# Designed miniproteins, single chains, continued (4): the designs that were tried, part 98

Each design is a single chain, and the fold is of that chain. pLDDT is the mean over its residues in the fold that is shown.

## One batch from the design tools (miniprotein)

Design m15390
Fold by ESMFold2-Fast:
Structure m15390 (fold): chain A 81 residues (1-81)
Amino acid sequence: SMERQYTLLLFRYAVLESGAYVIERILENNEDPSVIEQARRDARTLVEFADALLDEMERLNAPQSLIDRVREVRDRLRELA
């Protein structure tokens, strides 16, 4: 159903938001170059997930407010990458 599809999009958004938050905390609290480099790689992977989610949301005509929120998280992740 459309309602179930929308709920799954919200869930995927929440996972991306949580991932961005965790990576930001890792980068703020770590001085180890290997940890920093791994966090940056994880951010790049999450950018790819965000792009895929945006494509799916546009295909499903998701609310613009949700699309804008995912774009905001993607832009944050791009800065961390």
Scores: mean pLDDT 88

Design m15391
Fold by ESMFold2-Fast:
Structure m15391 (fold): chain A 99 residues (1-99)
Amino acid sequence: MERASVEIESKGKEPTLEDLAALSRAVADAVRRIARGEMTPEQAAKLIAEKLKELGIDVERVEVEVNEDGSITVRITFKSSGQTLTFRVDAATAARLAA
């Protein structure tokens, strides 16, 4: 997809593909630890927020939800774009990550 890029601003950087890969790994690690009972959703949200800060990405909000069916949802709202990135991990996948 080709589009004109705006001039560099003093705001946080847009995530690169490498940043998204690092974030996906951090989300997988947090989900694994939640599934193992080693981490609360609040602690997982803090871990993900710290990883985003390390990557230089400004975030408005990080939400981690353990659903009644055992699935885990992670929502990240970026401060620069206002966009929300959602990771959904079903209960079976979370159980496999915990193994």
Scores: mean pLDDT 72

Design m15392
Fold by ESMFold2-Fast:
Structure m15392 (fold): chain A 96 residues (1-96)
Amino acid sequence: SASEAEYARFQEQIDRLEAAVAGLKAWVDAQLAAGTFDRAVLDAARARFRGEVAKLRAAIEASTLLTPAQKAELLARLDAIEAEFEAYYAEVLAQA
């Protein structure tokens, strides 16, 4: 259905966002271990991440094709990713 197709599209976008966050964490951890960490790079990445989450959240909420259950599930995934990233960001700042 159109609802299922749009749900799959948003799941794919969130999957890519999760992968990007995982990659950023791995990269930051490597830089911290090497003593080459630059906070400005992480701060810029955080700003971009927040922007992408905000855009994706707005698109999900504005969708006329998604069911209320699909919207709730996708928004919960975004909330979880945002919470995970902010927790990681705080841990990095405590180390750097």
Scores: mean pLDDT 90

Design m15393
Fold by ESMFold2-Fast:
Structure m15393 (fold): chain A 77 residues (1-77)
Amino acid sequence: TDQAIEYLRRAAAEAVKNGNYKAASYAGQAIDALQQGDLESALQYAQQAAKEAEKNGDTKAQKYAQQAAQLIQQQLQ
């Protein structure tokens, strides 16, 4: 979970640099879900963060959010 949280923090930081507060908000919600142990909600929010980053052309935020989603998905195995 710690590595997924770090990727989501990086995704949020990159999104904020590009004025994409919606992607940053979803990344923050994913972090909150991870801290509560809600892996399913965390995965959904991380995927939404990646989609919002993609819509805004923020390749770095998209990459970090996708890496977080992949790590969360591995924990659901």
Scores: mean pLDDT 88

Design m15394
Fold by ESMFold2-Fast:
Structure m15394 (fold): chain A 82 residues (1-82)
Amino acid sequence: MEKLLEEVRRTLAEARALAREVLRTTTDHRKILEAIGLLLQVIGLEFDLDLLIRQGRLTEARARALYREAQALLARARELAG
């Protein structure tokens, strides 16, 4: 579980870093809006993860679901960045 949580947090951090890089380098209004949307989704998943931990409701199934969502956000961030 702890290793899976670390992987979720690392994946979200990478997605956030890529979205911030897009915001720093792009002049395209559409990419700016997509990067902002991506950052908000990353914040939402981090909030959901922390809430589940705080409530003692984090299961491996829920952690794996969050990991899949984090991986999807990372994939979108990579498409947006290059």
Scores: mean pLDDT 87

Design m15395
Fold by ESMFold2-Fast:
Formats: structure tokens, sequence, C-alpha cells
Structure m15395 (fold): chain A 72 residues (1-72)
């Protein structure tokens, strides 16, 4: 388990480094767009991962919509 977690952490770090490089070269508008899309994608994937375990995909979709409303 710890080995699997360590590998996952390494992947996350690599993705963060890629994002940092993109943000460093992007304009203010592109940076804001990238950060927002990334945050929404992370939230969406978290909800989608839980939906199959619950056996209720519709509940996952509802949770995603609520999350989007809360961001306003």
Amino acid sequence: MEAEIRELEARVRAEQERLDAELASASDEERLKLIREWALEVARKTIELHAPLQGREDEGERAREELEELEK
C-alpha cells in the first residue's frame, strides 16, 4: 500500500511541475483559465470515482452540479 501511495505521489508531483511550467509561460487570463479548469477537473474526477462505488451515477452528477454552483 505505501509503495502504491508513493508512486501516486510521484505522479502528482510530475503533473504539478508540468502545470507550474505552463503557468509560468501563460498570460494572466490563461493562468486563471488553467487553474479553474484544473480545479473543476479534480473535483469532477473525485465525484466520478465515488459514483461507481455508490452504484448511483446520477447522484455523482448532482454533486458535481452543486459544486459548480458553490464556486459562484
Scores: mean pLDDT 64

Design m15396
Fold by ESMFold2-Fast:
Structure m15396 (fold): chain A 108 residues (1-108)
Amino acid sequence: MEREREELLRELKERLERTLSGLPEDHRERLKRLAEEAVRRGLSREEIARLLTAAYLDPSVETVEEAREVLKEIEKRMEELKSQTSRESAVEYTALELRMIGVSTFLL
């Protein structure tokens, strides 16, 4: 159980370092701290990836609770855009979806 959490945390840190090598060190350290806290709380790999994606998109996020709120707002915005019929809403939705999928896929 604890060994499995340590292994998950190691994998997440390696993926963050590899995927986000272009980010400033303070942002990488922030995401690593969020990953450590999420793993400590027993969150699944998929939940952790989604929370880290939200934290990546919003650099003001410093806690797991803040990451959850940002994730909810992103998901709400995507649903609003999906319900709209304009070309602009389709472009914005696709851009958000690609960002969410891209970061989450690299963290999974």
Scores: mean pLDDT 74

Design m15397
Fold by ESMFold2-Fast:
Structure m15397 (fold): chain A 74 residues (1-74)
Amino acid sequence: GEEAVRLAEEGLRLFKEGKELIEKGEILKGIGLVLRGLGLALEAVLLAKKALEEGKTEEAEKAIKLAEEAGVKL
């Protein structure tokens, strides 16, 4: 589903923003965003697994790839 892709996209965005903050020395804010991004990416993976079970392979694969870019290794 659409929700899995949406969560994965938001997770990736937060992860990237968090990494940029860490590089700039805003370590606490950066870590907070990285952890939020990883949480959303993990939720996206759970929804993507459900979508795979329902036969929605393309949407699930897209969500998984975005979650992997956000630092979730499957």
Scores: mean pLDDT 79

Design m15398
Fold by ESMFold2-Fast:
Structure m15398 (fold): chain A 86 residues (1-86)
Amino acid sequence: MEKELERAVEETERGAVLAHEGYLEGNASKYTGGALMAIGGATHAMIVGGPEAGARAAEEGARRAEERGAEHGAEVARKIAEGFRK
C-alpha cells in the first residue's frame, strides 16, 4: 500500500508541475493535461486508501510541486485536495 500511495503522490506532483508550466507558457492543453494527471494521481490514492488518502496525496503533491517552484500547479493540487474532502 505504501508504494501505491507514493506513486499516487509522484503522479500528482508531476501533474502539478506540468500544469504550472502550461500556465506560465499560456498553453491550455499542457495546463489541462497537468491538472488531469494530478486528479488521476489523487484519485489513485483515493481508490487505494479512501477520500482522505486522496486529499493527503494531493496535499503532499502540492507541497513537493511548491518546493520545485511550481506555485500555480501547487494551487491546482490544493483545490483537488479540497474536492476529496467535500
Scores: mean pLDDT 86

Design m15399
Fold by ESMFold2-Fast:
Structure m15399 (fold): chain A 85 residues (1-85)
Amino acid sequence: MNEERAKELIEEAERLGFPVAVRRLEKALEKKPTEADVERAEEEIRAAKEVEEFFRDFASGKVSIEGLRRRYAERQGVELPAPRP
């Protein structure tokens, strides 16, 4: 199970352009991946997807820098101060 899941996560991380997760999972596969290795990679890939969505919104001009900053802070549970006049 863990080996198959690790391979799936490697493919997903490669599609996202997240080489750090790919390399970590490849090293885990050399030794036999643990459940903790898989869980960590799943969490990292989820975070990478959030970053990709953030970048896509910015690149398409759908969101201003201020909008992106608010969205990021909201997801991280950080409240931004009111904008200065």
Scores: mean pLDDT 69

Design m15400
Fold by ESMFold2-Fast:
Structure m15400 (fold): chain A 70 residues (1-70)
Amino acid sequence: EKEKFKKKIILILQRYGLTKEQAEKVANYIVENPNLSKEEIKKLLLSIPGVTEEQAEKAANDIYKIKKSL
């Protein structure tokens, strides 16, 4: 189950322009911290060089929706 969630996060992040390496690091952090809010996920994404505020907001929304379905 957690592995499936991690793979979904990686795919979402790559769709919003993150490299596979960046996406894997972020996905690992999110799955290890299940209580992260949408706002906290957005802030985490904004800490990555090259990620725009628009990309971070959209990716955080998509990740949070999947998290709520699990």
Scores: mean pLDDT 82

Design m15401
Fold by ESMFold2-Fast:
Structure m15401 (fold): chain A 95 residues (1-95)
Amino acid sequence: SLSQQVKNRSIENIKQNAQNSAQNAITAINNGDNATAQQYVNDIAQSATMLGMKDQGQQLYDQAVTALDNNDNASAQAYVQQLADLVIKQAEELL
């Protein structure tokens, strides 16, 4: 149906946006640009909310931001990857 095609396109766009934002967040972390990194992590958390995973997404967002505030780049990257993986997995389950 047209409704199903629209839903599938929306989910694919959310998945792609989360993948792109994760790569951009990791690049920003590696460059020491914590403000830009936080913006991209927020974009991934919004993607999680759009897929019905607000609480899990918020927890990983809070962990990533805390790591960034502590200059713990390794933990920040790990939480960004976990948040992106959460969105990607849910998008794939919905497709």
Scores: mean pLDDT 89

Design m15402
Fold by ESMFold2-Fast:
Structure m15402 (fold): chain A 61 residues (1-61)
Amino acid sequence: SSYENKIIKELEKLGVSRGEAVRALDQAARLNGLSRDQYADLLVENGAKPSLVARGLASSL
């Protein structure tokens, strides 16, 4: 999705490779019992900014 790609681009700006960014997003989704698409939808519904999501994911790497 467009939102997922925005998170991935923000992670790339933080020095995370695209492959690692995708894996981090998949792991976060699984920890919440969701698919990647469902997790992205949940983040959008909660008004989460891609840059803030990326910072949170990067801190877990």
Scores: mean pLDDT 85

Design m15403
Fold by ESMFold2-Fast:
Structure m15403 (fold): chain A 70 residues (1-70)
Amino acid sequence: MDEVLKLYLERTRKLAEKIGPKKALEITKKQLKASLYTAKSLGADEKELEEDYERITKALEEEAKKIEKK
């Protein structure tokens, strides 16, 4: 569900205020991938995790572009 998406969107926005949207996106994408790798190690379905990663990552990329647009 979108609770993880909201969490990562908020983290990306807060980081972007300090280090810019591109760097914030790089960091939050790495954090998300690490979290999903941990979930896979705990027995979560790998295909569902891959779909969630792609969906959330696309939303984070769109948010970063929106912040960067001047």
Scores: mean pLDDT 79

Design m15404
Fold by ESMFold2-Fast:
Structure m15404 (fold): chain A 98 residues (1-98)
Amino acid sequence: MEKLEEKLNELTEKIEKELKEKDPEAYKKFQELKPEMTSPAQRYEAALVAPLYVKVEEMKKQGKSQEEIEELAEEFEKEHEEELKKIREEILKAKAEE
């Protein structure tokens, strides 16, 4: 349990630092989501999807086509599902080691 939480926190911190440096708007969005996310897994998920939320909102403001927005969201969701599956497997392994 503790090792999984530490790993998720480290991964979240790494993503947070990358967002702060490369995507300040996504970093801001993640900070807004963070108080609602009480578990390390939820915080990690929020960090992963923060750039998508910002990009979708900016694309809408720029008048980008619905098709372009949907393609971006679908691709990001597929990548997000892969990461969530990995997290779930790590959680199950940690529980089995009890």
Scores: mean pLDDT 71

Design m15405
Fold by ESMFold2-Fast:
Structure m15405 (fold): chain A 74 residues (1-74)
Amino acid sequence: SMAAMQAANEDIAEVTKQARELALLALQQGHEYHQQLIQLVRDWHARLATAGPMAAGLTRKAAEAIEKALAELL
């Protein structure tokens, strides 16, 4: 449904925002925070992987959004 699509887009936007904020903090805090950011990204990928077939599209789109947000800081 269109309502479900809107909710999915909002969720992806929120996760993308969180990834950007954490990446900026990693740049400000230095080496120790970089390890925490890497672990967070791995955790998010693991969470997305458990979404199952019905959420496969959302899982992929969210992962791509996170990766793109991190790449924008390079």
Scores: mean pLDDT 64

Design m15406
Fold by ESMFold2-Fast:
Structure m15406 (fold): chain A 97 residues (1-97)
Amino acid sequence: SELEKRVEEAIKLADEAYDQALKEDPEHREGVERFRAEVDRMIEAARNGDKETAEKELKRAQEVAQELIKKMSDKAGTLVNAALRAAAEAVRLLLEQ
């Protein structure tokens, strides 16, 4: 219950950061949506207890984020990094189950 609440909070923080990034830099919507899809795959792997796949998808999400940040405003890039950090925390908590 407590662990589930912490996971939900981390996912909510990631979602809020995505929404803010899209508002700050709407021309890169497709890139942000692709990044979100990579993060969703990472979280799903962690929910299934697949640590190897979760770690592989985390590296992929980091690479996608780095390429996206180069194209975005500094503020939007900071929000993408915030979303990645929140999602990585959710994965860490899920893999502790």
Scores: mean pLDDT 85

Design m15407
Fold by ESMFold2-Fast:
Structure m15407 (fold): chain A 60 residues (1-60)
Amino acid sequence: MDTVNELMKLASEDPEVNKKLREKVAETQALIKEQGITDQEEISKLVEEAFRELLAELEA
């Protein structure tokens, strides 16, 4: 799925969407730090899931 690409396109067209994307990334980073996750594959997966959730929120 290209959910990340769709979200990135929206963020490049709308600064408000870009701001929400950055907030979602910061939120996910905080979760990663709290749980002590150091594996880049796990981190990447969590970020993709966060992006999917953000895209769904933008559609609602």
Scores: mean pLDDT 76

Design m15408
Fold by ESMFold2-Fast:
Structure m15408 (fold): chain A 68 residues (1-68)
Amino acid sequence: SAQGALAAEVQALLRRELPVPVLQQIDQAAVIRFAQAALPLQDPLQRHRQLVALVSYLKRNPDLFARK
């Protein structure tokens, strides 16, 4: 499914781009829910660009999706 593919892409990018201590503090499920709600599922190229931008933002603002 498109949702499943997006979830896998989010998890892969977070593991690739974030340092381990930051990755352990991130609520990955919350990031996935946000991406599924906010990103266009029908435009894979724009979706990927926006996802890369989101991950870059999380690198600078790791508390945005911190586990509660």
Scores: mean pLDDT 77

Design m15409
Fold by ESMFold2-Fast:
Structure m15409 (fold): chain A 107 residues (1-107)
Amino acid sequence: GKKTIKLLVDPTLKPIVEPLLPKLEKQFNVTFDVREFSASLATAQQVLAKDPSAVAVLPESAATHSPWEPLPASDAAYVVSAKQTIKVDPVTPENVENALATVLKNL
């Protein structure tokens, strides 16, 4: 059976991440369990250290946790697992796909 990867995605990055998932599922023979997740990089690293099968995709601006305010515009994001953190700058579909592929290969 296919391995299920818990994919924790900030709502601001879902429009960039979600279209990439069918290609990555076929490439890596996995299924994604996609969940919304808003956290600072430091908090995400702590959460993922306890769940080594999970991957998070976060904007750089996610350091502030106001649920009622739009996050500041940021051209940078992070793709995070227990094993590695990759900075994505600028945030483009190609750069996000390359970062996710690198993390999934080493997961």
Scores: mean pLDDT 79

Design m15410
Fold by ESMFold2-Fast:
Structure m15410 (fold): chain A 98 residues (1-98)
Amino acid sequence: DEKGKLAAETFIRELDKAKKEAEKLGEDSKLVQEALDTAKEMAKYQYESSPEEALKKSAEAGERIKELMDQMSPEAQKFFLELMGKAYQAAAKAAEEA
């Protein structure tokens, strides 16, 4: 549906912006950017795949993000979570307004 597509596209655009912001984290920037890329791949599978494949890819992505977060400093973890929160808020707002 159009609302779901707009939400997914908005989420992916916000994660692309977040990757640029993550560059300021220095040594942790690659870990945060990799976690954001994993979240982007998951979002694409959510609307481009079957529900079963989407669930499987979400589980795999969640596990990978957890592994990356466990390697991040506390500051990088907080920053990543704030960026993810902003992306989810923007996606939800796009779906509501569509």
Scores: mean pLDDT 78

Design m15411
Fold by ESMFold2-Fast:
Structure m15411 (fold): chain A 95 residues (1-95)
Amino acid sequence: SLLDVYRQIVEILDEVEDLIKNGELTDEKIREAVERLRELLEQVPEEQRPLLAYFASDSARDILLDLQRNRASRDDIDKAQRFLDAVLELAVEVM
């Protein structure tokens, strides 16, 4: 269901945020997270993908903004920016 897809997107984003905070987010983990998001978006009708892609992108941006406000390390901020960029690229591709 659409609600189930939404919940799974939230789960992926929460996992990424935890990986950043624990210093465990690698380029491989970013690719894995983006691939999981892609697979979820492909499960929904094309007409609903823009809204979910927007939600994922906005949530990834919120992670970055939270880290910037809390003056997280440059490395953590760079990883969050890289994740946001990858999610934005996915969003354009699926819209």
Scores: mean pLDDT 87

Design m15412
Fold by ESMFold2-Fast:
Structure m15412 (fold): chain A 80 residues (1-80)
Amino acid sequence: SLFEQARRLADDRLADMTRTTDEALAKDKKEGLEVAVEKSDELSALAGELRRQGPDTAEVADRLVAGAQKILDRARDYYD
């Protein structure tokens, strides 16, 4: 189903953002924050597309945005 494909895509993208951000943060706080911002923008664009497909995919979009925001907030807290 489109919902299952969207959920899988969202899970994969959040896992990728987490791994990439954590790897960058381990090297440099500024690089980690820059990666988190870039990935958050990418996931925001994807969420916009998912919201256009219907209410079930909009639910996935909301979870994707919330997950990306938590990762971004963590990177910002770590930078400080």
Scores: mean pLDDT 86

Design m15413
Fold by ESMFold2-Fast:
Structure m15413 (fold): chain A 100 residues (1-100)
Amino acid sequence: REQLIARIEQMSANTRQLLLQLSDDRGLSAEERARILALLDEGTARVIAAVRAGASVEEIRAILDEELARFREAVPDPTLVAVVEEWLRGVLAAVEEAAA
């Protein structure tokens, strides 16, 4: 579990840096950037809490799907949404590998 959590934390850190760079490149405000990063941080914390609680792959998938829906509602930018979708796929793959 701790190795999986470390992988999720590293993936979220990488996604955070990419979202920061893309937000700058796209001219997002400081408030918009803070909102995007807060959503990623909240999603990361929720997934890590679920992993620590011994949640199933299906339960973690449901959490990720819910967090992606929240991100799509808050951020209408398709490029930033695509970055979060890639983060979701990576986290889910790591969880599935650890459950095997």
Scores: mean pLDDT 83

Design m15414
Fold by ESMFold2-Fast:
Structure m15414 (fold): chain A 78 residues (1-78)
Amino acid sequence: MGTPEDYYNFLTAFAAHLSSTLSPAQLTDALRNLVRWLGRENPNMSDEQIEAVVRALRLYLSDADVEEMLGILLELNK
């Protein structure tokens, strides 16, 4: 993935697909695993790419869950 829009579109499509079959708790766990994978595979994400991920997560998750996942992403993006 390259652009902030690519990250946003990928995450929203992934979450929308899973939200049709998973409980809220299972969706949160799946998105947490996806964020960890994104951070490991893309350790040099720009601020704009990170912001796009956060915007996508806010459509499906509580502010507290988004802050937890942002913390995971920032820890891996070193």
Scores: mean pLDDT 82

Design m15415
Fold by ESMFold2-Fast:
Order: C-alpha cells, then structure tokens, then sequence
Structure m15415 (fold): chain A 74 residues (1-74)
C-alpha cells in the first residue's frame, strides 16, 4: 500500500506534469483524472494530516486552474 508520503509525492509529480506546456489538452485531462484518484486515496487515508490534506487541495486547485486556462486558449 502506498504511504501518505508516496501519495503526496505522486500528486506533486502529476501536478507538475499537468503544468507541462508540451502536453496536449487531452493528455492533461487524463493526468488530472489520475490526480483526482490519488487525491481521493489520500483524503480517505486515516494517517493523512490536516496539513497534508490542505496541500493536496492546493495541488488540485492549481491543476484545475491550469486546465481551465488551457481550455480557454483552445
């Protein structure tokens, strides 16, 4: 089972990939779906701290904003 620390690292990696300007919109959407799944796993982990959950929410917000900006540019 992935640790909370591994889930946090995965979310950071996925968020960084979503921000990559070389990716297509469809690729960013698929990465965002993966980010959502990892975030749900982290939020349901009883070992996740409130601080880690807040950081996860910030990463989700950052990814969502990037997708909205990319979609608006299409």
Amino acid sequence: MPSVEELMEKMKELTEQILDPSLSYDEQVELARELQRVAEELFNDPNATDEQKEEALELLAQAAEALRERRAAL
Scores: mean pLDDT 83

Design m15416
Fold by ESMFold2-Fast:
Structure m15416 (fold): chain A 81 residues (1-81)
Amino acid sequence: SVEDIVLEALEELRELFADDPAVVAAIDRALQRIREGADPVEVFDEAVKFAVLRALEAGREDDLARVVELSKRTQEEIERA
């Protein structure tokens, strides 16, 4: 399901940013919002944008590249679901 794809992607994003408490907190809120009936695609898009902003602010070029790859892969999986 789209929800399962998004939940897996959010867990991968959480692991990638495990050292950033702000990103971890944002992902935990995203997971809660999905459980409360929010649109998984919208919530995932918001979480990705926040992670991108954090990576840019910290100068984490490798993390930025990994977030972009995860986002692209996840979007392709959602489109096929």
Scores: mean pLDDT 86

Design m15417
Fold by ESMFold2-Fast:
Structure m15417 (fold): chain A 77 residues (1-77)
Amino acid sequence: MPSAREQLEGLVKTTEDNNLKVTYIPFSVYDQAVRDLGQSYVDEMFKRLASLGATAVISLPGLEAPTKEAREKRTFK
C-alpha cells in the first residue's frame, strides 16, 4: 500500500521530471501526510515544488489528479 510519504514524493518527482506548472495533490493525501509526517514535512514538500517553479493545488476528493502533460499533448498541428 503506497504511503502518504511515497505519494507526495512521487508527485514532486513527477513535477520535476515533466516540468509541470501545476501539481494537483489530493486532499486525502495532504491530510494523511499531515497526520503521519507532520505539518513541517508537508510544508517542506510545498517549498520544494515552489523552488521547481510549480504551483501546488490541493484537490478535493472526487476529482481525478490530471498531473500529466495532456494540455500540451493535445497540440494537433
Scores: mean pLDDT 69

Design m15418
Fold by ESMFold2-Fast:
Structure m15418 (fold): chain A 76 residues (1-76)
Amino acid sequence: SGQMLYDDTNSRSDQLLQQLTSKGKGQEGQQLRDQVLQESDRLRDSLSRGDGDKSVEEFNRLIELGTQLQDLVDQS
């Protein structure tokens, strides 16, 4: 469900932000996490409205943002 995806995304992005904060990259990590949460909210809304095309677009953006956040951790 959209709720499980939202909860998993929130939890994982928080864990990544905590790692970035410990490495002195908390500001950049917070900016990316804010974008992840915003896209998660958009995806959740589109899923609850039954908008398949919009849900796919928002899911793809969420995957891209999550990858950027993980890459920032890996580069740190």
Scores: mean pLDDT 80

Design m15419
Fold by ESMFold2-Fast:
Structure m15419 (fold): chain A 84 residues (1-84)
Amino acid sequence: SLEAAFEEFRRRYEEVLATSGPGAREVAEFLRRLLEEGLPLPEIAREALRWVLERVKERNPDAPEEDVAAAEETLARMIAEFEA
């Protein structure tokens, strides 16, 4: 189900946040891997993006607004590609 797929996405991404950090390259590679494993990324894209951005902000409360905006744009662009 979409709900189960989103929970699996959250579980795996939380592990990535703990080890790699939320750099654009690491996030892109992670999303690509999930797509290759058959997760329905297009169907969960909005929830995934919202959740990831919330985690990024929590881990980087002192990050400049420009850096947060750049990360948001990069994630949105990557997810939009999977929706195409």
Scores: mean pLDDT 62

Design m15420
Fold by ESMFold2-Fast:
Structure m15420 (fold): chain A 85 residues (1-85)
Amino acid sequence: LAQQILQAALNDDLDELTRLVAQLQPEDIDDLLEEALDVHVRNLGRIVLGLEPETASDETVSRLRSLLTPKLPAGDLDLVLGAVK
């Protein structure tokens, strides 16, 4: 699941990203963050692009953002969100 989400985000496949993120449970987030952080911040930027309300559903935005917020240090979260801005 984590690798599929990263691949969808890297390919800018927002439909697939939305579908896969809807399947995420809280316990899946550690695996997702491990995969994303091991690769680079750019992959997190791609995932966060999927969080933008204009490019992804509100459900996808809210779900992934709320799941990432408690798992990332404030500084890392700001860096990832800043990459989108």
Scores: mean pLDDT 57

Design m15421
Fold by ESMFold2-Fast:
Structure m15421 (fold): chain A 67 residues (1-67)
Amino acid sequence: GAAGKAAGDNAIATAKGLAERGREVGGLEAKLEIVREGAAVRIELTIGDKVLKGYIDEDGGGTEEVK
């Protein structure tokens, strides 16, 4: 449905934004992993020595940085 499409589009936009950030800081190698956990979608992006995590669930979405 429309809600599912919006969630998917937001996940893709988030992943692309994180990957573009990696390119902007000197073309660093980026590894992207997308994992579904029940109703939630988790996005993990590794750029150099940094790990960026994002999530989208029924309550909304967010991001966190793990070193």
Scores: mean pLDDT 62

Design m15422
Fold by ESMFold2-Fast:
Structure m15422 (fold): chain A 91 residues (1-91)
Amino acid sequence: QQLVEQTLALAARLEELARQFEALYEVTGDPVWREFAEQARALVELVNTLSLPDVTLFNFLSQEEVLQGLIARAEAILAAARAYLAARAAA
């Protein structure tokens, strides 16, 4: 249950982030925001593989390392986006 909730929450947050990055690209025309949006969308697809129809609790638990890797990738995207925003705000 905890891992399922974390996986669904991660997918929802990545969907929201992709939408925010897409909006920033539309407003600014800066291709960096498009790249962040595409990275977030790609990560959502990977997270969704954990919700295959025949996934059992055993299979889901055996995939904990994959989930941790996806979380790390999401954090890397967020860190890069935050750094880019900070740099633009300071300029």
Scores: mean pLDDT 73

Design m15423
Fold by ESMFold2-Fast:
Structure m15423 (fold): chain A 81 residues (1-81)
Amino acid sequence: DVLLAEVPAYPSPDPRVVYFSLPAAAADIPASSLKVVLVDSEGHELEAESVEQVAPKTFRATFASDLDLTKGYTARIYRKA
């Protein structure tokens, strides 16, 4: 997989869901071709189960379990091989 961007992950009212935005150069990539990994301040990684595009540059990532938002997550966005 190719790293496209490292962006802030924005929490939602659903503890399993975060939102993120991609720069213009990457925003047109289909959500099905994206892999999203949340990385906490300690380097622990959590991969999203699903990614969907909700607006022209805004994506929603859904996780298997509730996120511990106290860990200060960064989203790493990869293009699938």
Scores: mean pLDDT 75

Design m15424
Fold by ESMFold2-Fast:
Structure m15424 (fold): chain A 64 residues (1-64)
Amino acid sequence: HMEYAEEKLEKAVKEGKITPEEAQALLDNIRARLADYPVSKEEIDSIIKVAEIARETREENLAG
């Protein structure tokens, strides 16, 4: 499932939703989680979505 996470994160970076540094941190987090148990695609999507929302919220707070 690492290929799925890598593809999703690469797309998010290309779309400007997250930074390359944020994508690397998320990929490392997913990899660490996979060391203990199999992670579903839905769980990977949730991790990425939470990070995107957190970034958008921080950006709004800095702008407002």
Scores: mean pLDDT 73

